# Designs tried in a protein design run: designed miniproteins, single chains. Part 58

Each design is a single chain, and the fold is of that chain. pLDDT is the mean over its residues in the fold that is shown.

## One batch from the design tools (miniprotein)

Design m2128
Fold by ESMFold2-Fast:
Structure m2128 (fold): chain A 94 residues (1-94)
Amino acid sequence: SPELEELYNLHLDNVPLLQLLAEPLPDTEAAKYTEEGWKAMREGKLEEAKELFEKAIELDPNYALAWFNLGKVLALMGKLEEAREAFLKAIELT
């Protein structure tokens, strides 16, 4: 579907954004959970990645990068509606 293709294209286009997590992040607990979640995604541990991004959001609900990465992992899990909501929240926060 066009919606699914947009989510997959967004995932590829945002690989550089995930690489930016390797650059100096704020020394916050939310940023550390986001980095751990990104590592879990790279290892294919999608449920663990989801939980780590949700922890980052619990610590800082305004952390757009955590919402964005939650959207990515939800899309990889096939939870397209939840992924869309997370991406919209990330856009709202930027």
Scores: mean pLDDT 73

Design m2129
Fold by ESMFold2-Fast:
Structure m2129 (fold): chain A 90 residues (1-90)
Amino acid sequence: SAEELGREAERLGREATRLAMEALRLFDQGKYEEALRLAEEALRLAEEGARLAQEGLKLGPSEEALRGLLTAGVGAMAAAVAIALAKKGL
């Protein structure tokens, strides 16, 4: 259902943001290779969340699917920033 897809997308987006923030913490510690690996994983989760949310929206307008899409988008942006910073440190 659109609701289930949206909730799953929100969970993935939240996890992506958590991993991206952890990657930034590792970057601050000079652990650039670890930061990059974690940031790339964060981006993968965010992209999967965005895909699920978009699929939910195709089924019809859903508050859960829209919330999932927004949450995945925030996660993707956080992951992209973390990747860029980690690569600069390498």
Scores: mean pLDDT 89

Design m2130
Fold by ESMFold2-Fast:
Structure m2130 (fold): chain A 69 residues (1-69)
Amino acid sequence: PSRPDEEEIERAMRLISLSVVKIAVSNGKTEATKEDIGVYRNALEAARELGDKESEEIARRLLEEAEKA
């Protein structure tokens, strides 16, 4: 069920996804998987909100590769 702070919850989920992507990339994991499409999408949105250009480019690339797989 929806809550009054739904947008805030979604933002938190996006920030978590961004952290996951940043950690994976830092460990050399640059392979895109279709199972992580939602994670890449959330990470891309979070990176855009934060102005993190490097993470935005990485998340966008991973999302595009996963969607084309």
Scores: mean pLDDT 76

Design m2131
Fold by ESMFold2-Fast:
Structure m2131 (fold): chain A 106 residues (1-106)
Amino acid sequence: DLEKKLEEARKAIEEENYEEALKLLNEVYNSEKATKRQKAEVLMLMGEIFEKLKEYDEALALYKKAIELDPEYAEAYRKLAEFLESLGRYEEAEEYRKKAEELEKK
């Protein structure tokens, strides 16, 4: 069950078990049964891991890939906005936050 693997990956991230989280996320991403939303969630969660590891260029690339893969994925826009705000990129962060809010109303 890919959804259970994503839930387990999110828990592993909360527990700072990034090696286990990345293993679970790679299993979901490489599954032929994974939906576009599930693959976008993988990319977003990998972005969060690399952000925690202070690999900021990789984190930014992963968040952008998540929204490119699923442009309707509000959570990915929210995560990108929060990340950009943490980098002091306030104008870009506001644009992505507004997009997340717009998508959440649908």
Scores: mean pLDDT 89

Design m2132
Fold by ESMFold2-Fast:
Structure m2132 (fold): chain A 47 residues (1-47)
Amino acid sequence: KFEEEYRKKVKELNERMEKVTDPAEAQRLYDEFLNLRKEYLKEKKKK
């Protein structure tokens, strides 16, 4: 469940990153991606 939701969100963020042309928006999406990945790995290790 959590893993599937995470992978889906990551895929959606990647698609948005490919379409975005605004540098500030790209930076926000990149930071959000990194935070999601970090939290996912932390949760996965606990679960």
Scores: mean pLDDT 76

Design m2133
Fold by ESMFold2-Fast:
Structure m2133 (fold): chain A 64 residues (1-64)
Amino acid sequence: SADELIKKAEEALKQGKPEEAVRYAFEALKIDPNNERARRLLARAIGELQKKYGKIDVEKALKP
C-alpha cells in the first residue's frame, strides 16, 4: 500500500505533476510515518512546486 503510493508519487514527479506527488507522498506517510523514501519524495515534490509557482502555500496546492 505505502509502496504503491510511493510509486505513484514518483510517476507524478516524472510527469511534471508535483501537486499529485505531494498528495501521494502524504498518503504514504499516513500509512508509514517513518518511511524515508516517502519523506524524500515529499521534499522533492515541494521543491518542484516552489520552482513552478515561486513561494507556495502547500495547503493551497492540496485544496481543490
Scores: mean pLDDT 76

Design m2134
Fold by ESMFold2-Fast:
Structure m2134 (fold): chain A 61 residues (1-61)
Amino acid sequence: TVAVQALMRGTGLSREQAEEVVRLVEEGRYDEAIELLMREAGLSREQAESAVEGAVLFLGS
């Protein structure tokens, strides 16, 4: 929940898109989460990698 809110606030993703990113991260599908962030939020790969790393740290991984 808080990770979803943080992604929406930081990236401008919709709730549904942010929930999918969190789900992909929880499943260990980091490359897919990075690609989704680049495609849907318009982030660079470096920015998307940082966002995924933040989500991983927040989820305790």
Scores: mean pLDDT 77

Design m2135
Fold by ESMFold2-Fast:
Structure m2135 (fold): chain A 77 residues (1-77)
Amino acid sequence: PPPVPLAEQEEIAARELARLRELGLPEAVLRLAEAVARARLTRDPAAVREALALARELGLDQEALDTLERSLATIEA
């Protein structure tokens, strides 16, 4: 299927973050989820670095960090 439009991706990310907040997840996990969403939407290298730094702070192993980095590097045509 074609890539989801950016505006729809932003709306989906906002709804997912709102649900996570309602479930009472730890703020550190919410910050990571928000940083990952921002990195995916903006493709900004600074946002990608922030998401990876937060994942490291939460204790994700190198395999999980590599998977996240590859996910964030995916370019939609």
Scores: mean pLDDT 72

Design m2136
Fold by ESMFold2-Fast:
Structure m2136 (fold): chain A 58 residues (1-58)
Amino acid sequence: GRVARVVKDYTATHPAELTLKKGELVEILAEFEDGRWLVRSLASGRTGLVPGDVLELI
């Protein structure tokens, strides 16, 4: 899948969301029209939703 870098820390505010640290790499699994993205952390293998504005596509 497509890879993105986390450009700012994000703390999950919902059980469906993923907590990410700046500099982490994620695989994009799905892109939603509301600006949220379903991603998998390459470091942990965990999957969850994050706001698209915390990600930079590589």
Scores: mean pLDDT 83

Design m2137
Fold by ESMFold2-Fast:
Structure m2137 (fold): chain A 81 residues (1-81)
Amino acid sequence: SAEAEAFREEAEAQIAQIEKWLRSRGFPEALIEAVRAELEAVLERELERYRRGELSLDEAKSLFHLRASELVEAALAAHAA
């Protein structure tokens, strides 16, 4: 749907902003790549669940945003530069 495509574009932009922010703070590229890969996997998983009718688009968005926040907080706690 157009709404699901808009969410994908928004989520991909959010992932790119997280990468830029982590890089600007001196985090190692291996960690940045791991965060990107995990967020891309979460995005694909939640969109697939939405396509299967297992959750709403709002639930998919909430789960993606929650995971993005958790990953950023974990990176800050473990690898602050």
Scores: mean pLDDT 84

Design m2138
Fold by ESMFold2-Fast:
Structure m2138 (fold): chain A 64 residues (1-64)
Amino acid sequence: SEEELRKLAIDISNKFLELREQGKTLEEIRETLEKILASVPPEYQERLRRLADGLLAAFEEEEK
């Protein structure tokens, strides 16, 4: 459902911010998000993976 997808997207975004605030590396954040994505329903995986990839790409650009 739209609501479930929205909640998962918020959870992923919050997890990304938490890990970044903890000083985790790009690779550590990627690994953690990958584990989360593996546990989400298959119907949401593609969209949530694109979100996670976007967050990681933006973070990588900011560190340069």
Scores: mean pLDDT 82

Design m2139
Fold by ESMFold2-Fast:
Structure m2139 (fold): chain A 70 residues (1-70)
Amino acid sequence: GSMSAEELLELGLEYLRQKKYEEAIEYFKKALSLNPSEELAKEAVVYLSTAYSKLGKEEEKDKFLKELSE
């Protein structure tokens, strides 16, 4: 796609504000897949974790974060 990691993070945040947590998660994952800077990755992980927690998907969150740390 033509979107940068920064643009994907911003779109994810817009979905998060609208309480569209599943869409927010998708965009934060896309941002992380572009291997962004450590600071951007940290922000995306915080927002992704928030969205998963809002959906009660703690196991899915933990699995994704474990895959990122390896």
Scores: mean pLDDT 84

Design m2140
Fold by ESMFold2-Fast:
Structure m2140 (fold): chain A 99 residues (1-99)
Amino acid sequence: VVERLRALSPEERARLDDLGARYFIEASKESKNREEVIELARKKMLEDGYSEEDADLAIAAFELGIKTLKAAMESVAKYGADNIEERKKAFDELLEKEL
């Protein structure tokens, strides 16, 4: 899945990120459990006529975004908001590892 996300154009990836985010926001109104929200978002995308492949890619793109945000928040908690260079280094290492 990650390799397929890397093969997408920047525009296609942005479209999938936006799609995933929109359905996640709608699903998050119905549940506070992350796993349930992801399943609801996927189900709603399929009901709206998106393919399973597009739904899975959009969810994967959004999940990667959440992991990146969580890592950034943990970095702020560990190094402090003012330690921008160490936080950037940790973020760059995460991107090389995951992508």
Scores: mean pLDDT 69

Design m2141
Fold by ESMFold2-Fast:
Structure m2141 (fold): chain A 59 residues (1-59)
Amino acid sequence: MTPEEIAKILLSLKASPADIARLVKSFKDPEFGEKVFEEILKLEKDEEFRKALEEAYKK
């Protein structure tokens, strides 16, 4: 399963930015989780939602 496939699944959940960031951080491999998060940012077209995702991910 590729980071892009997982990113599409996470975005399809219609979860909050905080919940998505938490799910990405729950991956056992932090490098893989970061790649998934980058793919989410590439796929998300809503600038405000993308900004909220970035803020949630920074802690």
Scores: mean pLDDT 80

Design m2142
Fold by ESMFold2-Fast:
Structure m2142 (fold): chain A 83 residues (1-83)
Amino acid sequence: DREIVERLVAGIREIAAEVEDPRARDALLNLAAQIRDLAERYGLVEAVDAGLRAVDELLRRGVISEEVAEKLRALLEEARAAA
């Protein structure tokens, strides 16, 4: 669903705009682009699943904070529930 993908991508970009760390911001913008590409190629469910794995990896590597990870997971789970 294009509308769910667009809302998810917009939400991730909004979180990226609030982040002070350029490394975290770049990672979130790359995540948004990856989700859009995966959704167009493989569908929304595959894109959300990959997004959740990417968020876990970014948190594990210390690229994003727990607060940012929680916000991203909330957006991804909302998209998953709507799929």
Scores: mean pLDDT 87

Design m2143
Fold by ESMFold2-Fast:
Structure m2143 (fold): chain A 79 residues (1-79)
Amino acid sequence: AREAVEEAVRELERGGAPAEAVEAFRKAGEAALAGDLEAAREAAARAARILAEAEGLSEEEAERAAERAFAALAKLAAA
């Protein structure tokens, strides 16, 4: 759980993601591990939007990515 979130954050950073996206994703993971699903969803949405803007994705694609990111983090926190 915690190690999986930390590894995902490190992979995102190594992939050249903006520092703001890495930080938002780290906050999402910490919130999910603490059981604060509302904070986790908000932070995951922020991280996904920053990444989508960097990749040139639409707002709709960013929202879809945010939902997937939150679901993945919730699953990792539960494991």
Scores: mean pLDDT 72

Design m2144
Fold by ESMFold2-Fast:
Structure m2144 (fold): chain A 67 residues (1-67)
Amino acid sequence: EAAEHARQAIRFLEQAKEALKKGNYEEALKYAEKAIEHARRAEALGLDTSETIEEAQKIKEEALKGL
């Protein structure tokens, strides 16, 4: 279900933000990738998740810089 994937993407995005804030770059990367995966599935099912994908990609880039 598109709405469930969008909801999961937001949850993983929040987990990625918390991990990044704590300096846990590996965890931040993991959760950002999960957020992108779920957001893209929601997008494939017809929901606009472009903002969630953009935010998650930004967190992924910051996490990679910390590794």
Scores: mean pLDDT 85

Design m2145
Fold by ESMFold2-Fast:
Structure m2145 (fold): chain A 65 residues (1-65)
Amino acid sequence: SPIAEVVERIAESGKEFYTKEEIKAIIDSVPELTEEERQKIIDKIDNSGKEKFTLEEIVQLLSSV
């Protein structure tokens, strides 16, 4: 699924933390994501009140889309 592709690309980068900008860039790199799916992810990121996320936090966020 397009969501699984986002998770895979994030996991492959091996970073401890990801900024909002880095997550948005990865989302933009997956053309199979619908605009609705992208907007839902962006809204969850913005509503979190956090500026950076761990892989686990991102996986949890994406699993609710």
Scores: mean pLDDT 79

Design m2147
Fold by ESMFold2-Fast:
Structure m2147 (fold): chain A 71 residues (1-71)
Amino acid sequence: MVKEKVAELVERAAERSSPEDALTLKRMAEVVFKDGTKEALLDFLETLAERFAERDPELAAELRELIEEIK
């Protein structure tokens, strides 16, 4: 459930990013999921929420909601 939601939000973030940034985001997500601790996942989601706070406030809000669910 959580993994599917994270993948969906990462895809939405990638669609709103340059091709270079999109590739970096997908790579970071794979690293976090491969050996990811809860802390690494939360840090990754916080970083995305801050990055998109001005560009896509709705995406940032959904990311913060997911962070609260994971904590």
Scores: mean pLDDT 77

Design m2148
Fold by ESMFold2-Fast:
Structure m2148 (fold): chain A 84 residues (1-84)
Amino acid sequence: DELERQKQLLLESLKWISEFRRKAAENLPNEELKNFILESTDETVREVTALLERGDVEGAQKLFLERTKEDTDKVKELLEKINK
């Protein structure tokens, strides 16, 4: 099933991204950046999971992709800010 495969990929991606962001945050002294990374990750996981539970696999994938792009750009910007 195509939808089941997409759901599986999303769940795995959420798992890896969550772990990656958590580990990255652990090494940062800036609490604002840590809070952003952890909070945005938790919110994305929560919302994507809710969409998947409702059967909206396509919407979940779109949300996950959009959040990943936005969060990546934001994290890069915040990292440059704390590095000066």
Scores: mean pLDDT 77

Design m2150
Fold by ESMFold2-Fast:
Structure m2150 (fold): chain A 68 residues (1-68)
Amino acid sequence: SSALEEAERYYELGLEYEKQGKYEEAAKHFQKALDILKERTKEEPSEENEKKAMEAAWKLQEVLAKLK
């Protein structure tokens, strides 16, 4: 679906900002990916969508820790 494609795009942009040391921008993009994946999992539960949401949540936690 287009929503899953958007989530993947936000996740990839988050990784690029993380590589640049731009943790605030990385967190913003990982959060958007996570929000989309959470809504998709509520509408259509799937192990794959849950795994993607966990990956986005983990990356968000990592970059937020670097901002503290």
Scores: mean pLDDT 84

Design m2151
Fold by ESMFold2-Fast:
Structure m2151 (fold): chain A 89 residues (1-89)
Amino acid sequence: ASGEEIEKLYKEASENARKAVEAAAKGDLETARKYAEKTVESLKKLGEMSPGLAAALAEALADEGRKNPAFAELAEEMRREVLEYVEEL
């Protein structure tokens, strides 16, 4: 069901974003970027089903991520990529 897929993508995006921030906090920017890319992928898929929810979650995850200076640039990159994607849907 579409509701089950939305729930799954929401959880995947949130979990991958958490892992990205944790990796950045440890100085592992390569791993942080990989999880940020997975977060963007899940948010883009979520956006195809629920663009408003994907945009809101992208902004919330970016706001949380920016609290860690090591992740601030990746957080803004994630937010921008997701918002640009959903604006074209």
Scores: mean pLDDT 86

Design m2152
Fold by ESMFold2-Fast:
Structure m2152 (fold): chain A 72 residues (1-72)
Amino acid sequence: DLRRRAVEAVRKLGEEKGFLTSDEIREAVLRAGAPEEVAQAIGDEVRSTTGGEATPEQAALVVEAVLASHGL
């Protein structure tokens, strides 16, 4: 539930904007109910992988992978 909601929120936001910063992705998953430390880990992974901005699909993949690795 959390994972699906977070991925959907990030995808929708990215489609509207065309790209998302690591901070925007972090805030979106935090609002979806992710723990602060997991939201931070997602933001860090986006920054590390893309330089701080991601396409909607890149953002969704990172969110899915990091949440799954934390048992969410």
Scores: mean pLDDT 82

Design m2153
Fold by ESMFold2-Fast:
Formats: C-alpha cells, sequence, structure tokens
Structure m2153 (fold): chain A 50 residues (1-50)
C-alpha cells in the first residue's frame, strides 16, 4: 500500500540518510505521531523540507 511504502521510505531515511535528513525526518515523525498524520502525509512533508 502507499502507507506501507511511505513507512519503508521513512525508515530507510532514518537508517541510511545523512544527519540532516535524519534530523528533519525525526522531527516530522514526532509531529505526525502527535497530530495523527499518516506516513504518506509525513513523507510528503519530509520531501518538501529536504
Amino acid sequence: SAEERARAELDEIMENGTPMQRLVTAVVLALAKKEGWTAVEALRLVRELL
């Protein structure tokens, strides 16, 4: 699904991304958890910020 693919891409960034990519992704994931965003919505924001 789109959600599973987005989760996998976010996990890939957190494991293999640059320090800046990991920092941005960690902040977006924390916001997504607090606000109830989907992984697709979180990934879209990460792409906009990077």
Scores: mean pLDDT 86

Design m2154
Fold by ESMFold2-Fast:
Structure m2154 (fold): chain A 68 residues (1-68)
Amino acid sequence: MKAIVVYSGISEEEAKKLAEELKEKYGFDEVEIVKAKNSREAILLGLELRKETGAEVFVVHKGVIRKI
């Protein structure tokens, strides 16, 4: 099962760490990370990616994680 992490307000390295933690916690085979410019863009992009891919999508802004 594939997941996508859309992130803003954190570094790419922090996003990669969170993706690995989510992979271990939920047993995803693949977790893709996608950068957004701000929290609003992260939510909108996350909703778009969920519609297009059918993957489980998580939005991260400044260390706060939300499943959408």
Scores: mean pLDDT 83

Design m2155
Fold by ESMFold2-Fast:
Structure m2155 (fold): chain A 95 residues (1-95)
Amino acid sequence: DEEEILKKIEEEIKKAIENGTIENLTLALAARLGIEMYKEGMKEEEIEEVERRLLEAFGDAEKLLETLEWLIENMPKSVQEVAREFKELVKEILK
């Protein structure tokens, strides 16, 4: 059941956020964005660009913030909302 798989992914995302590292936030963001991009029916080329940027930002808080800003400016509304949520989470960790 697709709903059971999504629920399990959402639980793991929540755990990654609770662990409070930039690396875990980047992994949680990647999982949430994967779900939203799938729901939006985004093209493979667009998904690959997002994945490339996330990989390049892994372990780099400044580059992660730049990637989140790019997502807010260039993605559909559902993906933008996830990016805004994670931007605030990254800012909280950096305080």
Scores: mean pLDDT 80

Design m2156
Fold by ESMFold2-Fast:
Structure m2156 (fold): chain A 60 residues (1-60)
Amino acid sequence: NLEKGIEAYKAGDFDTAIKYFEEAIKKDPNNREAYELLAFIYRLKGEFEKADEYLKKAVS
């Protein structure tokens, strides 16, 4: 689902991208890349607190 999330991001559909990345985390809670991509998308949306939360999970 990372690939589908990236495709949604490229299409400008950030909400769909977030859903796919959240699904990737549900399938693999240790998927660092999915956390990093969620942090990236939330930062693009201006939701810096959410972005920071996901970034912290990516490095923990």
Scores: mean pLDDT 82

Design m2157
Fold by ESMFold2-Fast:
Formats: C-alpha cells, structure tokens, sequence
Structure m2157 (fold): chain A 114 residues (1-114)
C-alpha cells in the first residue's frame, strides 16, 4: 500500500513536469507566430496603417485566447489545430483589400474566440 502511494506521487510529479514543458513549447509557438506575423505586416509596402492596426489588434486577441487555452490545460493536438486555424484567420485579415473587409475579418475572429 505504501509502495503504490509513493509511485502515484512520483507519477503525478512527472506529469506536472511534462505539462510545464508542454506549456513552454506552446508559449514559444505563440511567440514565433507573433514575430512572423509582425514581420509580414512590416514587409508589406502596400498595407495601409489602418489595416495594420486592425491586424495587430487581431494578433493580440489570438495571443490572449491561445494563452488562456494553455492555462486551462489544452492537449497538444487541440492546441496545434487552434493555432493553425487562428493563423489562417490572421493571414486572411492581413490580406484584406479594404479597411471594411479587414474590420469584418476582425469581427469574425472575435466571434470565433468568444
């Protein structure tokens, strides 16, 4: 009985360490997404300042949503799927030909993450 209790405590400790390492990897992926997206916005000479501002607002919402998922203990597959979907939505928003379309895409993103 004491042996089983000790093994259970060791297993719980190892699971916590693995969970913390997973969270670090997820946070790194969020940072890489953010850095890459901002670089793409800065490298587009045809991007209006207003669309860039809307895209940055969208990025902040995505970062907050993904960080909340990590805090709530999201599984790796689910995190990867959401990261991919939100990245696609951000890319579509940044590729908007007009301010009106960019605002519409931002609203779609806001509705998705609620």
Amino acid sequence: HMEEERLREEEERRRKEEEEKKKERYLKEIKELSDAFIQQLNNNPNLSEEIKKIAIEGLKLVEEYLRKMIEEGVEEEEFKKELGKLTDLLVQLAASPTIEEAKKKLQELKDYIK
Scores: mean pLDDT 83

Design m2158
Fold by ESMFold2-Fast:
Structure m2158 (fold): chain A 60 residues (1-60)
Amino acid sequence: SETERLLAQYEAAREALDNGDFETARAILKEAGVGHLTELSEEELRAAVDFRIQALRDAL
């Protein structure tokens, strides 16, 4: 489903952020269609990704 695909992309971005790989996280988010989030600070980006993961999990 679209929700499962997006969840997998956000979880991959979260993993990249946890590994300090900000470039990979940015690339994944751009591919997911939310490239505007890459304008956020690292702290704001982590919070936004976590929020979206939770929202997608709640939608399953």
Scores: mean pLDDT 80

Design m2159
Fold by ESMFold2-Fast:
Structure m2159 (fold): chain A 85 residues (1-85)
Amino acid sequence: YIGEGKLEEAIEELKAKLEAARKAGDKRAEADALVGLGHVYAILEKYDEALKLYEEALAIYEELGDKEKAEEVREEIERVKEAMK
């Protein structure tokens, strides 16, 4: 388990990567950064934020035709929904 200070640092790092990917038009790096952010928010039990991030990443992987990554993200979405019961 990562301490809160390290998770906050990870969020800032991933947000910086997300902005860099968006500026570069790198859709794969954008989706990867969104999944990373979703994972960190899920660890923080911020499930609504995690779901929004995973849904955005899923849309990008579907646009790219990356079925394997899209399936992985769908599994993470279901995992978060199960935790929200």
Scores: mean pLDDT 83

Design m2160
Fold by ESMFold2-Fast:
Structure m2160 (fold): chain A 92 residues (1-92)
Amino acid sequence: SVTSSIAWALSLIGLELDGAEVKVEVRGDEAVITFTNLTPAQIAHVQALAQLAEEDGADATVTISGSTATLTLRGLSPDTLRLLEILAKEQK
């Protein structure tokens, strides 16, 4: 939904403003978001984003290693997927 897309945008921007490095990759209907330099509170925020994606009907997997988290998402709404594609292009 549009509301979910806005929530994703604000969360990713908020994490970057708080010092996290956020990298987005989109391949077809799958998105992989890698977060580095996370605090424990930011790791909890990434886990909350995975839960938000699942509540919106997507499949979400989160893998945590130290201060790094990787979110793998499938079945996102077209609006959310397009937002993530735009963010991926801005990171070039």
Scores: mean pLDDT 76

Design m2161
Fold by ESMFold2-Fast:
Order: C-alpha cells, then structure tokens, then sequence
Structure m2161 (fold): chain A 111 residues (1-111)
C-alpha cells in the first residue's frame, strides 16, 4: 500500500507489521528525493528483507532503520514528515534493540 502525505504526517498509517511500516517510510522518502539510484537500493532491500518478514526478524528491521537513518542524514527536511509514523511504529515494537535504534533515529532526526 502506497503511503500518503496525510497518513505519514498524522501517523494514521496502520501497516500489517513493523517491518512493512519501515519499508513504506523508506519508499515514501524515495518518492520525494528522486528515484534513479534509489529504486535499485530499495528493490534490493525489499527483496532481502521479505524473506525474514514472517520470522519477525530484528536483523531485517535494523537494516531498514540503518538505511532510513542514512536517508534522513542527507535529507533532514523530510524528518518532520516521517517522525510521527516512526513514533507509531515504536509503540508496536517488542524487540529492545530495534526499539532503541528507532528511538535513536527519532532523536537524531529531531535535531
């Protein structure tokens, strides 16, 4: 499902999983910054993490969080659009390491 500006800004998007929500945010950022080199990276990421989604793999979630952090470092203007949705996902996370990395991402993006 394609994420809308309204759903992202209000945190009203309800993904089936935390991993799906994180991937949707990355795809949304890609749509804003232009796709030429970004699409190949996203397609590779989606293919690599999809194998682990059913396992609720913390490793897959950490990979997406790391990519998201890098994107927001280069495009800090997009942080206000994604932070509300990240806060919604944070409430659904049970893994302590994944939770810590998203909390860190939100803090760094808020500066």
Amino acid sequence: KELTDEELETGSYEPESVLEGLISIVEYIGSKIGEDGFEAALSTLEESVAVHEDDYSPEAMLRVIKLLGALLQYHPELAPLVIPQLEVLLKKIKDEEVKKEIEKLIKEASK
Scores: mean pLDDT 66

Design m2162
Fold by ESMFold2-Fast:
Structure m2162 (fold): chain A 82 residues (1-82)
Amino acid sequence: SMREKLEKRLEEVRRELEEAKRLVEDPSVPLHEVRRRLIRVEASATMVMMHAYLIEDEEGFEEALRLSEEARRLLEEVLARM
């Protein structure tokens, strides 16, 4: 179902965000790579927001928005270090 697909996409974005958070704290990882990953996470979260909006899943939309905002906040922190 479209709802099951949304749940899988949310889980994937959560996993990708958690990985990106670990990379932000790893001084051995180049900042440009961390930036690239965070941009991709934000884009993925935005696409999931669109999916949730189209199937009228308010909870899924709010979760995807939260993930998008967290990715953007981390991206701003990384950009400040560059």
Scores: mean pLDDT 88

Design m2163
Fold by ESMFold2-Fast:
Structure m2163 (fold): chain A 64 residues (1-64)
Amino acid sequence: SELARLLSAAYILAVAAELQGKTDVAEKVMELIEKALSYYDEGKVEEARKLFQEAIDLAAEALK
């Protein structure tokens, strides 16, 4: 599913940030992932998708 793909991408980028010593970025990405999963559990699928994308964008920008 799209959500599983976004979750996997966000998690991989969080790990990449951690490995580069960008622990603050990794922590923020993980916080967004946790919030997205909480929204998904509430049935707020579109809000969850947006938060996963925000996590990906944040990590991608930091890893430039």
Scores: mean pLDDT 85

Design m2164
Fold by ESMFold2-Fast:
Structure m2164 (fold): chain A 60 residues (1-60)
Amino acid sequence: PEKAWELTDKLIEARRNRDAEAARKYDEELQKYLDENFQPNDLETQQLRREIFERLLKNP
């Protein structure tokens, strides 16, 4: 899902730039996008969320 990765990259960039406002905005948009478009009980959805969170964890 291209948009999930786009939002993840924007969140990482905002955190790297120490832009707290942008980071909050993209974090909220990412969570909303995932909640609205992917069901948490799907293995593919769980794998996607895990990969996104691991990428965020490695790029503080």
Scores: mean pLDDT 79

